# Designs tried in a protein design run: designed miniproteins, single chains, continued (5). Part 64

Each design is a single chain, and the fold is of that chain. pLDDT is the mean over its residues in the fold that is shown.

## One batch from the design tools (miniprotein)

Design m18207
Fold by ESMFold2-Fast:
Structure m18207 (fold): chain A 129 residues (1-129)
Amino acid sequence: SEKEELIEKAYKVLKKLNEAGLLGRKYSDEEIKKAVEEAVEEVLSDPTFASLSQAAKAAVAVAIAVGKLSKDPDLQLAVLRAAARVFPDDERLQRLVEALEDVLELKIPEEEFEKLVEEIEKILREELL
């Protein structure tokens, strides 16, 4: 099912982000699975995301899951910016990320944010493409 495919893809990405040390701390597999399942349910229930590709939906689910685990808005925004780079032709994803960037102020330096985005983008490309 679409839900099972999204959970599998988002879990693989989030697990690699966790293993790479990109989430600020290490999370257990149980914490990751719970966050992914809740995030995928939100993506599938929200009309905002209905017209995204399955791969873009998985990337958005990763961003939501990261937000649930870390409570770090900069990290969540970094996942969304990375997703926008991986799916440049997804106009809705581009607009969603731009709208969030307009209202969120980074707490970390822009140079550190950019490095974080580049590392996340690499993992998203490897797992979702």
Scores: mean pLDDT 86

Design m18208
Fold by ESMFold2-Fast:
Structure m18208 (fold): chain A 72 residues (1-72)
Amino acid sequence: SVEEQLEQVEKYYRLGEEAFKKGDYLSAAKYYLQGLLLLQQLRPQLPDDVYQRYSTRLGRNLQRAGDKLAAL
């Protein structure tokens, strides 16, 4: 279901946050990207506000992880 797939997006977000807190920016970026890819597949099934909220959050955190990788 769409709900189960959104739970998987949320799980990728949490795994990304956990990796980021541990300083594993590469794994964090990978998890955020997996969440974004799944979210893109779900886009036609989602209200625009739900899609924008998730994509903004995941994109922002992916950018943050990328900035940390560039600083290494």
Scores: mean pLDDT 88

Design m18209
Fold by ESMFold2-Fast:
Structure m18209 (fold): chain A 100 residues (1-100)
Amino acid sequence: MLSDEELKAKLEFEITHETNQARLAEAEGDAELAALEREAAKLYQDMLDNGVTIEKLERVAELERRIAELERERNPRGAAHEEDHYLALVKMIEEMKKKE
């Protein structure tokens, strides 16, 4: 798994990324997609502020999966990026479970 510094940097990146994606979705009129992306950003912020747990990673992975499904339906070009986020989270969850 990532070092504490690398994990913090990744969480800060994901918060910025999801916030930017939410703004783009809102500008395109996709309030549902924007809401899910804002919820994902809030979960990443909670992990940054209060620590990373398997439960929190599983919750954000489920949101990223839903985001990827909506992106595939409404913006097929964006779907590949959101699917990559979901797969990265699944790998991180597996690595944490393997440690415990």
Scores: mean pLDDT 75

Design m18210
Fold by ESMFold2-Fast:
Structure m18210 (fold): chain A 65 residues (1-65)
Amino acid sequence: KEKEKILEEIDELIDEMMSKAKALTEEQKKKMREAREKTKEGLLKYASAETLREFLETLKEMMKE
């Protein structure tokens, strides 16, 4: 449950970053979302909750600026 919640927060931050990327075409955004869904499944299976929290913190720091 904790891992899924952290992954949802990471996914939301990445989606926000992608939404701000004017240079990406609709097709490129679709491919990136498909790749992200596959990556999310792998992270849920292989990554620890602690590792996911570290990734989330890094993304938050990047977005604060």
Scores: mean pLDDT 73

Design m18211
Fold by ESMFold2-Fast:
Structure m18211 (fold): chain A 95 residues (1-95)
Amino acid sequence: MLEEVRAFIEEQRPAAVEEIRKLAEEYSPNEEEKKRLFEELTQWLEDLEAGLILEVLKHKKKETGSLTEEEEKEMKELEPKAERARARLAEIQKA
């Protein structure tokens, strides 16, 4: 379950990063904007990946009653990234 989701994310990541690179090239008027857009979209991708893993870890904890120490540390590290993704979505909805 968790390992299957991790494998799926790792398999999809190179294609997602390549699409982000193309979007940055297509929609940026200059090199500074291209770098900024690439960094913003890459950060957004990382935050989305963190959100997915966080949900799987929360589900595992609910179903099994416990997580390993490493999985619990990972959940705590992923929470701020997931919150950043939600904040980004809220700003987009306000625009």
Scores: mean pLDDT 78

Design m18212
Fold by ESMFold2-Fast:
Structure m18212 (fold): chain A 89 residues (1-89)
Amino acid sequence: MAEAVRKVKEFLEKMEKAETEEEKKKLVEEGKKLKEVEEIAAKAFEELFGEEAKELEEKLEKEGVPEEEKKKKVEELIEKTIKELERKE
């Protein structure tokens, strides 16, 4: 748990510092590799971040939400994921 949570936390910090959407997408792909390190982190990432982030982006795109708001909501989803993993540790 501790190593997986730390990896997710470092990943989320990189996401927060990323300015371009291309960098964020690259980091999302790196996050998917966490499933090779820790099953719990990978499962939470795929279920809470991967699927919900995709659904959120599709919903926001249909609603015509500005990219800045999309970015903020995706980051909120990521923060929720890491805090949930930290609480289980």
Scores: mean pLDDT 60

Design m18213
Fold by ESMFold2-Fast:
Structure m18213 (fold): chain A 93 residues (1-93)
Amino acid sequence: SPVPKVTVSASSHRDERSGEVSSLLTVKSEKPGKVKVEVSGNVDYYSVSQEGNTLTVSIVSSGDHEVVIYIDGVKITVKVSKDGKVTVEVTKV
């Protein structure tokens, strides 16, 4: 099967004074259908917005957190550590 055309960008910032970790995820899909977003870990607040083909997930956390996004036959796993390190895995489902 052809690989779905999904683009992912993920960034994080740690505030050294407060220890707060903020993350911004942007997912663009050519044919967005139903989207499922799961957030776990030390999350204080998150927001999800979808505008056309672009999904934006914004997170404020106190430490390690994970975001799993299901979109267009793809599972996107974003892991953010308490030091602001980001790992992104994209898997076909």
Scores: mean pLDDT 81

Design m18214
Fold by ESMFold2-Fast:
Structure m18214 (fold): chain A 72 residues (1-72)
Amino acid sequence: MEERARRAEREAEEALERLREIASTLDEEERRELLRRFAEILEGAARQAEAQGDPLVAEVYRRAAEEVRELL
């Protein structure tokens, strides 16, 4: 479980960094749409992880979704 959470944390961190770079090159409207959709995907991933019995992984994705929403 811990290894999965650590892996998800690294993947989320890398994804957020790339998302931030891409978002900085987009028009304001496109940026908001991208961030909104990405937050929805992360929230979905969190729910899926929770359903699979991986609460630590679910928490990682929920936290990442929260960070994306803060960029809106």
Scores: mean pLDDT 80

Design m18215
Fold by ESMFold2-Fast:
Structure m18215 (fold): chain A 83 residues (1-83)
Amino acid sequence: MEGEEVKEIQEKLKELGYYDGEIDGVLDEELIEAIKKFQLENGLEPDGIPDEATRKAMEEALRLGKPLPSIVELVLKEILEKF
């Protein structure tokens, strides 16, 4: 997966809250980690490869409008609620 396909994956993962990096079309370690986290949380094999099954799962998550917030966002929310 190169260029435009990688950018689509970055955009979808950013919308879902798994990726906070730049949309630069580069499949770097941060993006691979985001893909693995998404795969693990959606019952897919966490291989870091954005295959057709992974891409379809991302599209379905966006369609349902119910992406799970990142662990960091959940922790920050809990901290704010306790202050």
Scores: mean pLDDT 71

Design m18216
Fold by ESMFold2-Fast:
Structure m18216 (fold): chain A 69 residues (1-69)
Amino acid sequence: SMAAAEAASRAGREAGEAAARAGGPDNGKLMSQVAADRTAAAMLPAEGPEGAAAVGGAAYLDSLQAAIS
């Protein structure tokens, strides 16, 4: 859905900003993992309420993963 795609895009932007603060490409592997999680979560809203929760969780996780890199 568009809402899921928007949440994923926002999470990616936040992760990118955190990565830049932490030292840019040093966390490239982590960013790839975050992108995969974000994409998977974006598909889940079609599955119902647990999918919607997963999208929110992915956005939070993306930000957290980037911040701890």
Scores: mean pLDDT 57

Design m18217
Fold by ESMFold2-Fast:
Structure m18217 (fold): chain A 60 residues (1-60)
Amino acid sequence: LKFVAKKSIAAKDSLTVSLEVGDVVTVKAVVNDDQILVEVKGKLGIVNLLDLMDAAEMVE
């Protein structure tokens, strides 16, 4: 499952990832109801699900 970022998100700690417009986000696992493990630019990290849904569009 992949998303493309439509707006930027800043990381708040070393476990979360920042997104920039045009970043391709690959979902690797669901951590909990609020957090998912993703890969962006070859880096694994956590993103908040609501932030991802607001900032990115799902692609095939």
Scores: mean pLDDT 76

Design m18218
Fold by ESMFold2-Fast:
Structure m18218 (fold): chain A 58 residues (1-58)
Amino acid sequence: DLIGEARKLARQRLPGTEGELVSQIRRALELGQDPVEFLRSNKLTTFAKIVEEALKRV
């Protein structure tokens, strides 16, 4: 589960940002966009790295 792994990583690395990261991932998926690329295009590079690592674990 991508959202579960991303939430876990955000909790460890950027505590308090889990809800924002999950919101951004869901928005990207609703738009049919790759979540890593969506985050990078919006200058959310730290979130993009977290999602990229989460994808390697799913």
Scores: mean pLDDT 84

Design m18219
Fold by ESMFold2-Fast:
Formats: C-alpha cells, structure tokens, sequence
Structure m18219 (fold): chain A 75 residues (1-75)
C-alpha cells in the first residue's frame, strides 16, 4: 500500500514529519499508488531538497513533489 511504502522509504526525520501529507499526496495520484519507482523517485527528490532547505514550507514541499512527478513522466 501507499502507506506501507511511504513508511518504509520516508525513514529520515525530515520526511517522517510530513508522513501524513506524503501519504495523502500519493493517494490523490492513482498512478503513484501503483508505481513504487515513482514514489521512490519523488521521495528522493524531496529528501535532497529538504537536506538543503530543512525549514521548507508546505507550499515549497508541494511544488517539489509536483515537479518531481512531472519530471518522472516527461519523455
């Protein structure tokens, strides 16, 4: 499930604080719920961003997630 996958991959304190938001986000994107590689890609992009921007706002976090999803599906 999305919840189990996020719990396994979002192991850092930065990602853990946003666990509920991450689960909700991926559940709104059915393509992500059935694509663990997409979830991994998006979480890696977010973790790299948060390492450099630990005080990132909800809006900034959402923009990073949306950009990563679009980039993953870009040919």
Amino acid sequence: SVEELVEQLATTPLLQRDRAFLISYFEKHPEAANNPDLIKYVLQALEEYLKNNPNASYEETLQVLEAAVEEYFSS
Scores: mean pLDDT 74

Design m18220
Fold by ESMFold2-Fast:
Structure m18220 (fold): chain A 79 residues (1-79)
Amino acid sequence: DKIEKSKKIEELLKRFMELRREALELAGKIPDEKKREEAVQRLEQLSLSIAKNTGDIKALEKAIDEVEALLEELRRLVE
């Protein structure tokens, strides 16, 4: 219910913030300036989407999936 939904939203927001921080760290390690800028811009767009949809669990889950996919891309670029 409302309490369960609030708890789920809090967990998803915390997870998103943790993944965003890790993605920003990895993006900063990319030697290619253009790819670094693209990664930062994608994270900015995801953050804006989250801010507009803070009460939407499906939107939060989608944003987490997108930042996790970006993290995998960034890990391949820095390894």
Scores: mean pLDDT 80

Design m18221
Fold by ESMFold2-Fast:
Structure m18221 (fold): chain A 72 residues (1-72)
Amino acid sequence: SMSELSKKLIEKFGEEEAKKVEDYLLQLLTRRGADAAQVAAVLAELIKNLDKFKSPEEFKEFAEKVINKVAP
């Protein structure tokens, strides 16, 4: 869920960076016209892989690739 991703982002990067990442993801998903199932699939993949990334920038790059694959 978005709530679960939000909590993990805050723990890893802090509130300011977490908010920027969340805003970026929501804008991108909205622009791609992602449906509820696509959003759920993207969020699950992002939560699963978050610990692999050391910076918000690396995570955003990964997230964009996941979104492009699920909601092209």
Scores: mean pLDDT 84

Design m18222
Fold by ESMFold2-Fast:
Structure m18222 (fold): chain A 55 residues (1-55)
Amino acid sequence: SIDDLIDRIVQAYRDRAPLDEQLALWNQLDAAARTPEERAEALRRLQERLAAEES
């Protein structure tokens, strides 16, 4: 699901996973979004999660 992909991207970011692995997860998230609205919402949620990890 999109929620699972967001969690996996955040975890990969925290774990400093290789860039190619992180990019693969981002590509999976993009492919999983069925509409432009779902894509925009998924990216908004991901950005909020990543911002929290930077603090």
Scores: mean pLDDT 80

Design m18223
Fold by ESMFold2-Fast:
Structure m18223 (fold): chain A 95 residues (1-95)
Amino acid sequence: SKMIPEGFDQIIESAEKQGKLAETLLDLIEVLALRLGDEELARLAERLRGQTLTPEQIAELQRQLDELLEAGHNGVEAGREKARELREWLRELLE
């Protein structure tokens, strides 16, 4: 692109990848929430879609998803407990 500064395409691509990552993480949280019977967590994940998240918030969201997956792997009760913690954090992001 002759009219765009060098590296600008990489900045756009990085931002687009971050947005896709955030949407993927929220979709996975919604699916896991529904499997755990946590409809409120699923609704919070859906409501957070379309919000502009910072890179730090996306990294935290990925960490939260990893913890939810680990807890769920260790048992349904552990998964539900982690889902309750995640609901509180997502509420704070929406407020």
Scores: mean pLDDT 78

Design m18224
Fold by ESMFold2-Fast:
Structure m18224 (fold): chain A 95 residues (1-95)
Amino acid sequence: SDRQRAIDTISQNTGIDNNQSTLTYYTNQGVDVSTIQQIFHQLGVSDSTFQQFVNGDMSSVQDLQSQGIHIQVQMSIARYFGNYDLYNQLYQQMD
């Protein structure tokens, strides 16, 4: 399924296309917060970094990018958490 493919892509930290279709796909896939947190934990992201990201701390963005969680996926997750300030800041960091 599309949802499982998105989860697998995030978990593997690879193959994420940085385009509009991917952004729409991840935004609409309907993953819950606990699933996203579990994936972050499996990728070696600390609970502290995850909390910083959810709270809109831009320093966490660079850490997540270094682990291959690309900015479009981060935007989708920020929007899912209702953090529109973070979403807008991430949007400004795009090409």
Scores: mean pLDDT 60

Design m18225
Fold by ESMFold2-Fast:
Structure m18225 (fold): chain A 64 residues (1-64)
Amino acid sequence: MKVTAELLRQLQKDMKLSNEVFADFLVRVGKSSYSKEEIIEMIRQGKLEPIAEDINKRAEEAKK
């Protein structure tokens, strides 16, 4: 399943998570290569595209 920046924005909204809690979720569950602090900054700036791309790349490589 391909993760998009829009899907991540909708997921945070649906789960009603703060930026800090959502960043922790993405590090632990999404297996993001970014640190929690980097993800918090990206969410704050509205830049979720790099996070979505990293999650998709990690998920694809895990299947090879």
Scores: mean pLDDT 76

Design m18226
Fold by ESMFold2-Fast:
Structure m18226 (fold): chain A 86 residues (1-86)
Amino acid sequence: SKAKKVYEAANLLRKAAESARKKDPQTAIEYLEKARDLLVEFPLFAPYAEEGLQRIIDDVKAGKYDQAALDAESLARFLYTLLGED
């Protein structure tokens, strides 16, 4: 279902934020890419997946771990809100 895939993407974004805070860029990027791949299937989320998640990945690659973690959590919160969570 759509809701299940969006929920899985939100959970992956939380895991990416945790990995970024631990200064584990490889694991953070892996979770961000998996979340992107889930979200690009949905036209409503494709701009966030392609442009928004790429910006977060670029921040991880640049060593901006705290910023990447905050942005990943903000996106996860947005997705949970769309599901009626929060």
Scores: mean pLDDT 84

Design m18227
Fold by ESMFold2-Fast:
Structure m18227 (fold): chain A 83 residues (1-83)
Amino acid sequence: GEYTGLYEGTVTVDGETGPGIAQTLGVGGPMSVGNLETGRGYRGTATEITKEGDTVTIKGTGTDLETGKTVPVTFTATKRLEG
């Protein structure tokens, strides 16, 4: 879909923001997000993707791989990596 890819940027979960990587297949599709500073990972669904200039914002829900808790995830992509 549109915005399919691997992205570098920042991840925000429960008020904590850090450098991250996100992979998405687009709105309604699977999403994986990792915080590169804490090592925490989230897997779930992208519910909203918006683009303003060169910034892509991916919002969704993800299951925290440490706790099993489903949480809102916001990813602000500043660079598109390969596939």
Scores: mean pLDDT 83

Design m18228
Fold by ESMFold2-Fast:
Structure m18228 (fold): chain A 92 residues (1-92)
Amino acid sequence: TAEVFALLDRFKAKVIEAFKKYLDEETTKFFEKFLDREVARVKAAVAAGGDPIEEVTRLTQRLATMALLEGKEELAQEISDIGLELVRELRA
């Protein structure tokens, strides 16, 4: 559990850096608050016996969709790549 939580915190940090690259400052702050809440929810689900790979895959898909709705295709791709990297580490 501690190892999974550390990986989730690293995922969160990488996604926030991606937000900063593609979004304005105000939108970045809004998306950071959303991500904070979602990562806390995923941690709670994993602590309750949920599958971390399934939870991360769903969160990554939602974040990529949000980026596409903002017209940010490069951000959506970077989020997808960050999520795939985390899934690979969770399987190792």
Scores: mean pLDDT 88

Design m18229
Fold by ESMFold2-Fast:
Structure m18229 (fold): chain A 89 residues (1-89)
Amino acid sequence: ESEARRRERLRRIEERSDRVEAALAVYELEKGVDTEGAKKKLEEIAKRLKIPVEEVEKIGREELEKLDELSKEILEQRLEALKALQAAK
């Protein structure tokens, strides 16, 4: 595969990871667990995505509403990675 296609694939993985981290940070804020750490993570994601922190919070809340679909994608990816590791042993 071309280097450009590989970089695009990595970007898509990182974008999904950032959305999941935003959802987790919003969840932690709502539960009152590590609120300062959650705010710092939202700021870091905002810097990476080049959007305001308020937009990152909105994205996180939207991802929480879609938790079942996003969780299934992440779970499937983790299961495939685990199977690959077990096959390598």
Scores: mean pLDDT 68

Design m18230
Fold by ESMFold2-Fast:
Structure m18230 (fold): chain A 78 residues (1-78)
Amino acid sequence: MEEQIKIHAEAVLEMIRLAIERLRRGEDPRDVARELSLSEEEIDKIVEAYEKGLEEAIRTLEEIMYSSLTEEEQKIYE
């Protein structure tokens, strides 16, 4: 079970890293968020954060993506 939790957390972390790279390249934040299989509400939250700045968008993206992990998965990458 711990190995499966680690694999899932690692996959989410990699998706976060790729999304951040795309945002830094100036890609549309809505397109980036959609590729992460997020809800329209979560996508809108990231887009709204991007209007405040790139760093805010990154923080919001990480918060949403980390919230998709269980508490055990989050602890592996703390």
Scores: mean pLDDT 73

Design m18231
Fold by ESMFold2-Fast:
Structure m18231 (fold): chain A 87 residues (1-87)
Amino acid sequence: MQEEAQAIIDEIQALIAQARRAAEVDRDYATAIALLQQAIQLIDDAIRYSLNTTPSLFNREQVEELQALRQQAQEQIAQIQALQAAQ
């Protein structure tokens, strides 16, 4: 179960990192936004899944990390959308 929680967090982090590369290296803003939206969806699903399991799949520290990653992804989407609108 702890291995499953960490695997989900690792996947979310990988999506955010891939989105950053798509935006900064490839200038593919559409792909970057799509990857960040996928990351947010996984975070929302992970938090919801945690609420429906006993014991919780994610500990308090992991939930706080998921919330921080969600905020980071939303901020990155806003930044990329501003760059896309400037075209």
Scores: mean pLDDT 81

Design m18232
Fold by ESMFold2-Fast:
Structure m18232 (fold): chain A 105 residues (1-105)
Amino acid sequence: SGAAEAELARIRERQRRRRGVVRELEEREMPARELAERYGISVSTVKLLQRAVQLLKYLEEDPSVDQIYIDKLRDILEGKVSDQQAKDLIDELEKKLGIKTEVLE
């Protein structure tokens, strides 16, 4: 139906925009405001994605880390969890790993 097709198109567009931000952050550090304006997502969401990408890169270097944390970080990058859930997980992982992620505004 037209309504269901329109909703799926909106979801796919949001996922594509988020994926674009993640791709940029995987390649190089980018200011959160610039990415937010370019991709049409909130600055607060981009800041969470900056932190999630940094944690994922750190965890990929440590084979002793539980796969569940890598999977949860990927869920954040894919937009499968709320920004609050993402923040809570990032804060927990920073504390557990003894590292602090950096935000470029």
Scores: mean pLDDT 83

Design m18233
Fold by ESMFold2-Fast:
Structure m18233 (fold): chain A 73 residues (1-73)
Amino acid sequence: MDELLARARELVAKIEDPTLRALGESLLRRLEEDPTDAVAWYSLGRFLETVAGDRELAARFRALAEELGYVPP
């Protein structure tokens, strides 16, 4: 868990767009405050896939969201 968040933090820190970086930081802070927030895990996964292109990390975050009871629409 901490390893996945650390990797996500590194990717977010490399985002040059301040608005997108702030969005990523907001999602990371939400997970640091509540690591059982399935919606935040799913949202961060989608964010990393679309902004950073890391599909493997995104898939791991989606799997964690599903383990925490997230049900896709």
Scores: mean pLDDT 79

Design m18234
Fold by ESMFold2-Fast:
Structure m18234 (fold): chain A 66 residues (1-66)
Amino acid sequence: KRIELLKEMRKLMDEIEKKATPEEVNIARQIAREAALTGEVPDISQLPEELKPLVEKLARLAAELH
């Protein structure tokens, strides 16, 4: 259900915001937006290794909203 996806995405964003710079947070938000629009996980290669698993999961959940 959409509400469960949004809750999980919020938790992932909170975790990303704790670990990432403001610029990296903006990149993560753009990736999630693109995934929601296309239904596909965008390229995450620009992100630090520690953020990649979190942002990939965020994008995967966002793609499910498509």
Scores: mean pLDDT 81

Design m18235
Fold by ESMFold2-Fast:
Structure m18235 (fold): chain A 61 residues (1-61)
Amino acid sequence: DEEEIKRYKEMAKNAAAASAALGRKEGAAQAETYWQQALKSKTAEEAKKYAMLAGDAAGGN
């Protein structure tokens, strides 16, 4: 589902941006890595997996 994939990619992007805004250098870098992997995802399940990992790396809900 393309709309689900788009939403999860946006969630991963937002997690990386939020971590960077809070000055969490390591968390931001890790979250950005997962966001890049989410961008390469071809399925909603894969995109969701990386979005969740990006959120975890960012250190928050």
Scores: mean pLDDT 76

Design m18236
Fold by ESMFold2-Fast:
Formats: structure tokens, sequence, C-alpha cells
Structure m18236 (fold): chain A 100 residues (1-100)
């Protein structure tokens, strides 16, 4: 789905600032636009990682990797895997992003 990139960027910015409640409407808008988009799951994984929930972050990032078709989402997924100490999964996500 096209047109969610500004919402993805804003949600990631807010999560990076620890503003999880403020990020929620943007994440919800992404899901409403395309429930099959990896962007929703990648942003939820990023928030989980920032909150210290590494197990939830890993599960959500793996799902995002399986369905994501856009390089921005796949680059975020790669960063999540790198921070979780999963270098092989991070490399897979980066390779998929570069092939698009």
Amino acid sequence: MKGVKPYFEKAKELIDQGKFEEAEPYITAIFAADPNSGAFYALQAWAALKLGDEKTALVLARYALSIATDPETLRLVAEIFERLGQPDLAAEARAKAESL
C-alpha cells in the first residue's frame, strides 16, 4: 500500500523519543490502510524492543520479515534483529531490502 510512508516515519520518530502513546494513532492508521503490511508489525517490534520486551520484538520482527515488501520496513526489521543479537536474520532482512 502506498501513502503510509509519512505515518511510518512519524511513528518511528515518536518511538525513538519514547512517546509510545503518541505513536499509537500512526501505527493504527498504517494497519487500517493495509493489515497485511509488514510496517505495522515492524513498528510494534521496534516499540517492544525499546520497552525491553526482546521476546515480543523477535516474534513481531520475524513476522514482519515474512510479509514486508518495502525497503524501509525491511531496514527497520534488520536493525531490530541486529539489536537482538540475530546477525543472520539482520543480514537476510538487509538483502531482501536491497533486492527491492
Scores: mean pLDDT 82

Design m18237
Fold by ESMFold2-Fast:
Structure m18237 (fold): chain A 68 residues (1-68)
Amino acid sequence: SAVEKVKEILEKRGYKPGDKLPVGEAADIVAEATGVSKTEAALILHRLGASTEVTVDDVIKAAEELEK
C-alpha cells in the first residue's frame, strides 16, 4: 500500500514519529509512494496545514488520503 511505502521510505531515511521534515522532501516521499506528481503531493500536504515543514504523521496522513 502507499501508506506502507511511505513508512518504509521514512524509516530508510531515519525518521521517527513526531519528527519534522521539509515539505519539499515530504512531497517527494508522498509522490514516490503514491505515484502522483510532486506538485499534487505538495498540494495535499498544504491542504493538511503544511508550511515549510511537515510532521512524519502528516506525511502518512497524506498517503492515506491519496490511497483508495
Scores: mean pLDDT 80

Design m18238
Fold by ESMFold2-Fast:
Structure m18238 (fold): chain A 88 residues (1-88)
Amino acid sequence: DIRKEIEYAINNSEPDPAAEESGIELIRLIANNDAEKAFEIIEKKVKEIQGVTAKEEERERMIEWIKKNKEKAKLILEALEKRKKEEE
């Protein structure tokens, strides 16, 4: 489920370091109004892992959902970047 992948990236603040870097990149794209690009990356990854692609209706809904979470993504990005500065 592509939506669960996006929600996990937005809401999970303490993944493994490698997963954290991937999540931060997605959050940056969402925060910068690159919702379509963020969705393309997620869809490609979900297809590679699960062999499933979203239907056109689902793609449109997911892009809209990403856009609605832009402010939340900005706050999470700031928190993650602050944490990295405090650690190293």
Scores: mean pLDDT 62

Design m18239
Fold by ESMFold2-Fast:
Structure m18239 (fold): chain A 69 residues (1-69)
Amino acid sequence: SELAAREEELAARLEAAARAGDRAELRALGAEAVDLFAPDLAPAERERAVALAGGLPDLLARLAANPPL
């Protein structure tokens, strides 16, 4: 299945980028994931989803450094 193959490729690239600390690649892969899993979003919803996905690496880094508990 094409979707499963693309999911596996995306997961491998996310793991490699995370291991390397490549935030730019993680942001780009977040946008690619939105396009892969939600291709039919309206433009405004797509922009919001891409912005949220692109911000996730920085949010996760902040949470790791300063946990809420």
Scores: mean pLDDT 69

Design m18240
Fold by ESMFold2-Fast:
Structure m18240 (fold): chain A 90 residues (1-90)
Amino acid sequence: MVERLVEEAERAIAELLSPDPERVLEAGKRVARAIEELARLGALEEAERLARRALEAAAEASRSPDFEVQLAASMVAISAAVALTAIRNA
């Protein structure tokens, strides 16, 4: 289960670099769900690693010249930062 969630999250993190803002938001939701489930299973190290990678990828995507992609990526980055903080404080 843990390995499958890690693979799903890593695939979704790659999709955060999509030029389609809808794809960025959907990828962000999939990453958030996988991180939450990993944390629920006690896989806190994997959850933290993936949250940090998601934050980095979303921060990169937020530098897009497309305003809608910038906005979508910024929302995902905020969500990832919140998740990372919650995991580190658990």
Scores: mean pLDDT 85

Design m18241
Fold by ESMFold2-Fast:
Structure m18241 (fold): chain A 81 residues (1-81)
Amino acid sequence: LDIPQEVLDLLSKARNNYLTGLRLRSIPGQLQKAIERYELAVKYLEQALSLAPEEDKPAIQQVLDLVQKQLDDLKAELEKQ
């Protein structure tokens, strides 16, 4: 199935930012930097979703929903401190 290269590049950027955020979340004092990386991942996923073929949108939406929930949880954790 031909996913546009632009969408694949955006998904790659989202993944890299998500993984960096996940790593930063495990480091004491880096929660704010982790949130910034998750926000970038969400932004790239939203861009990928807008450009993706209709058949691929549900899979991208599921990933976006998961990352968004984790971002919301991280923001709540920061407010709690």
Scores: mean pLDDT 86

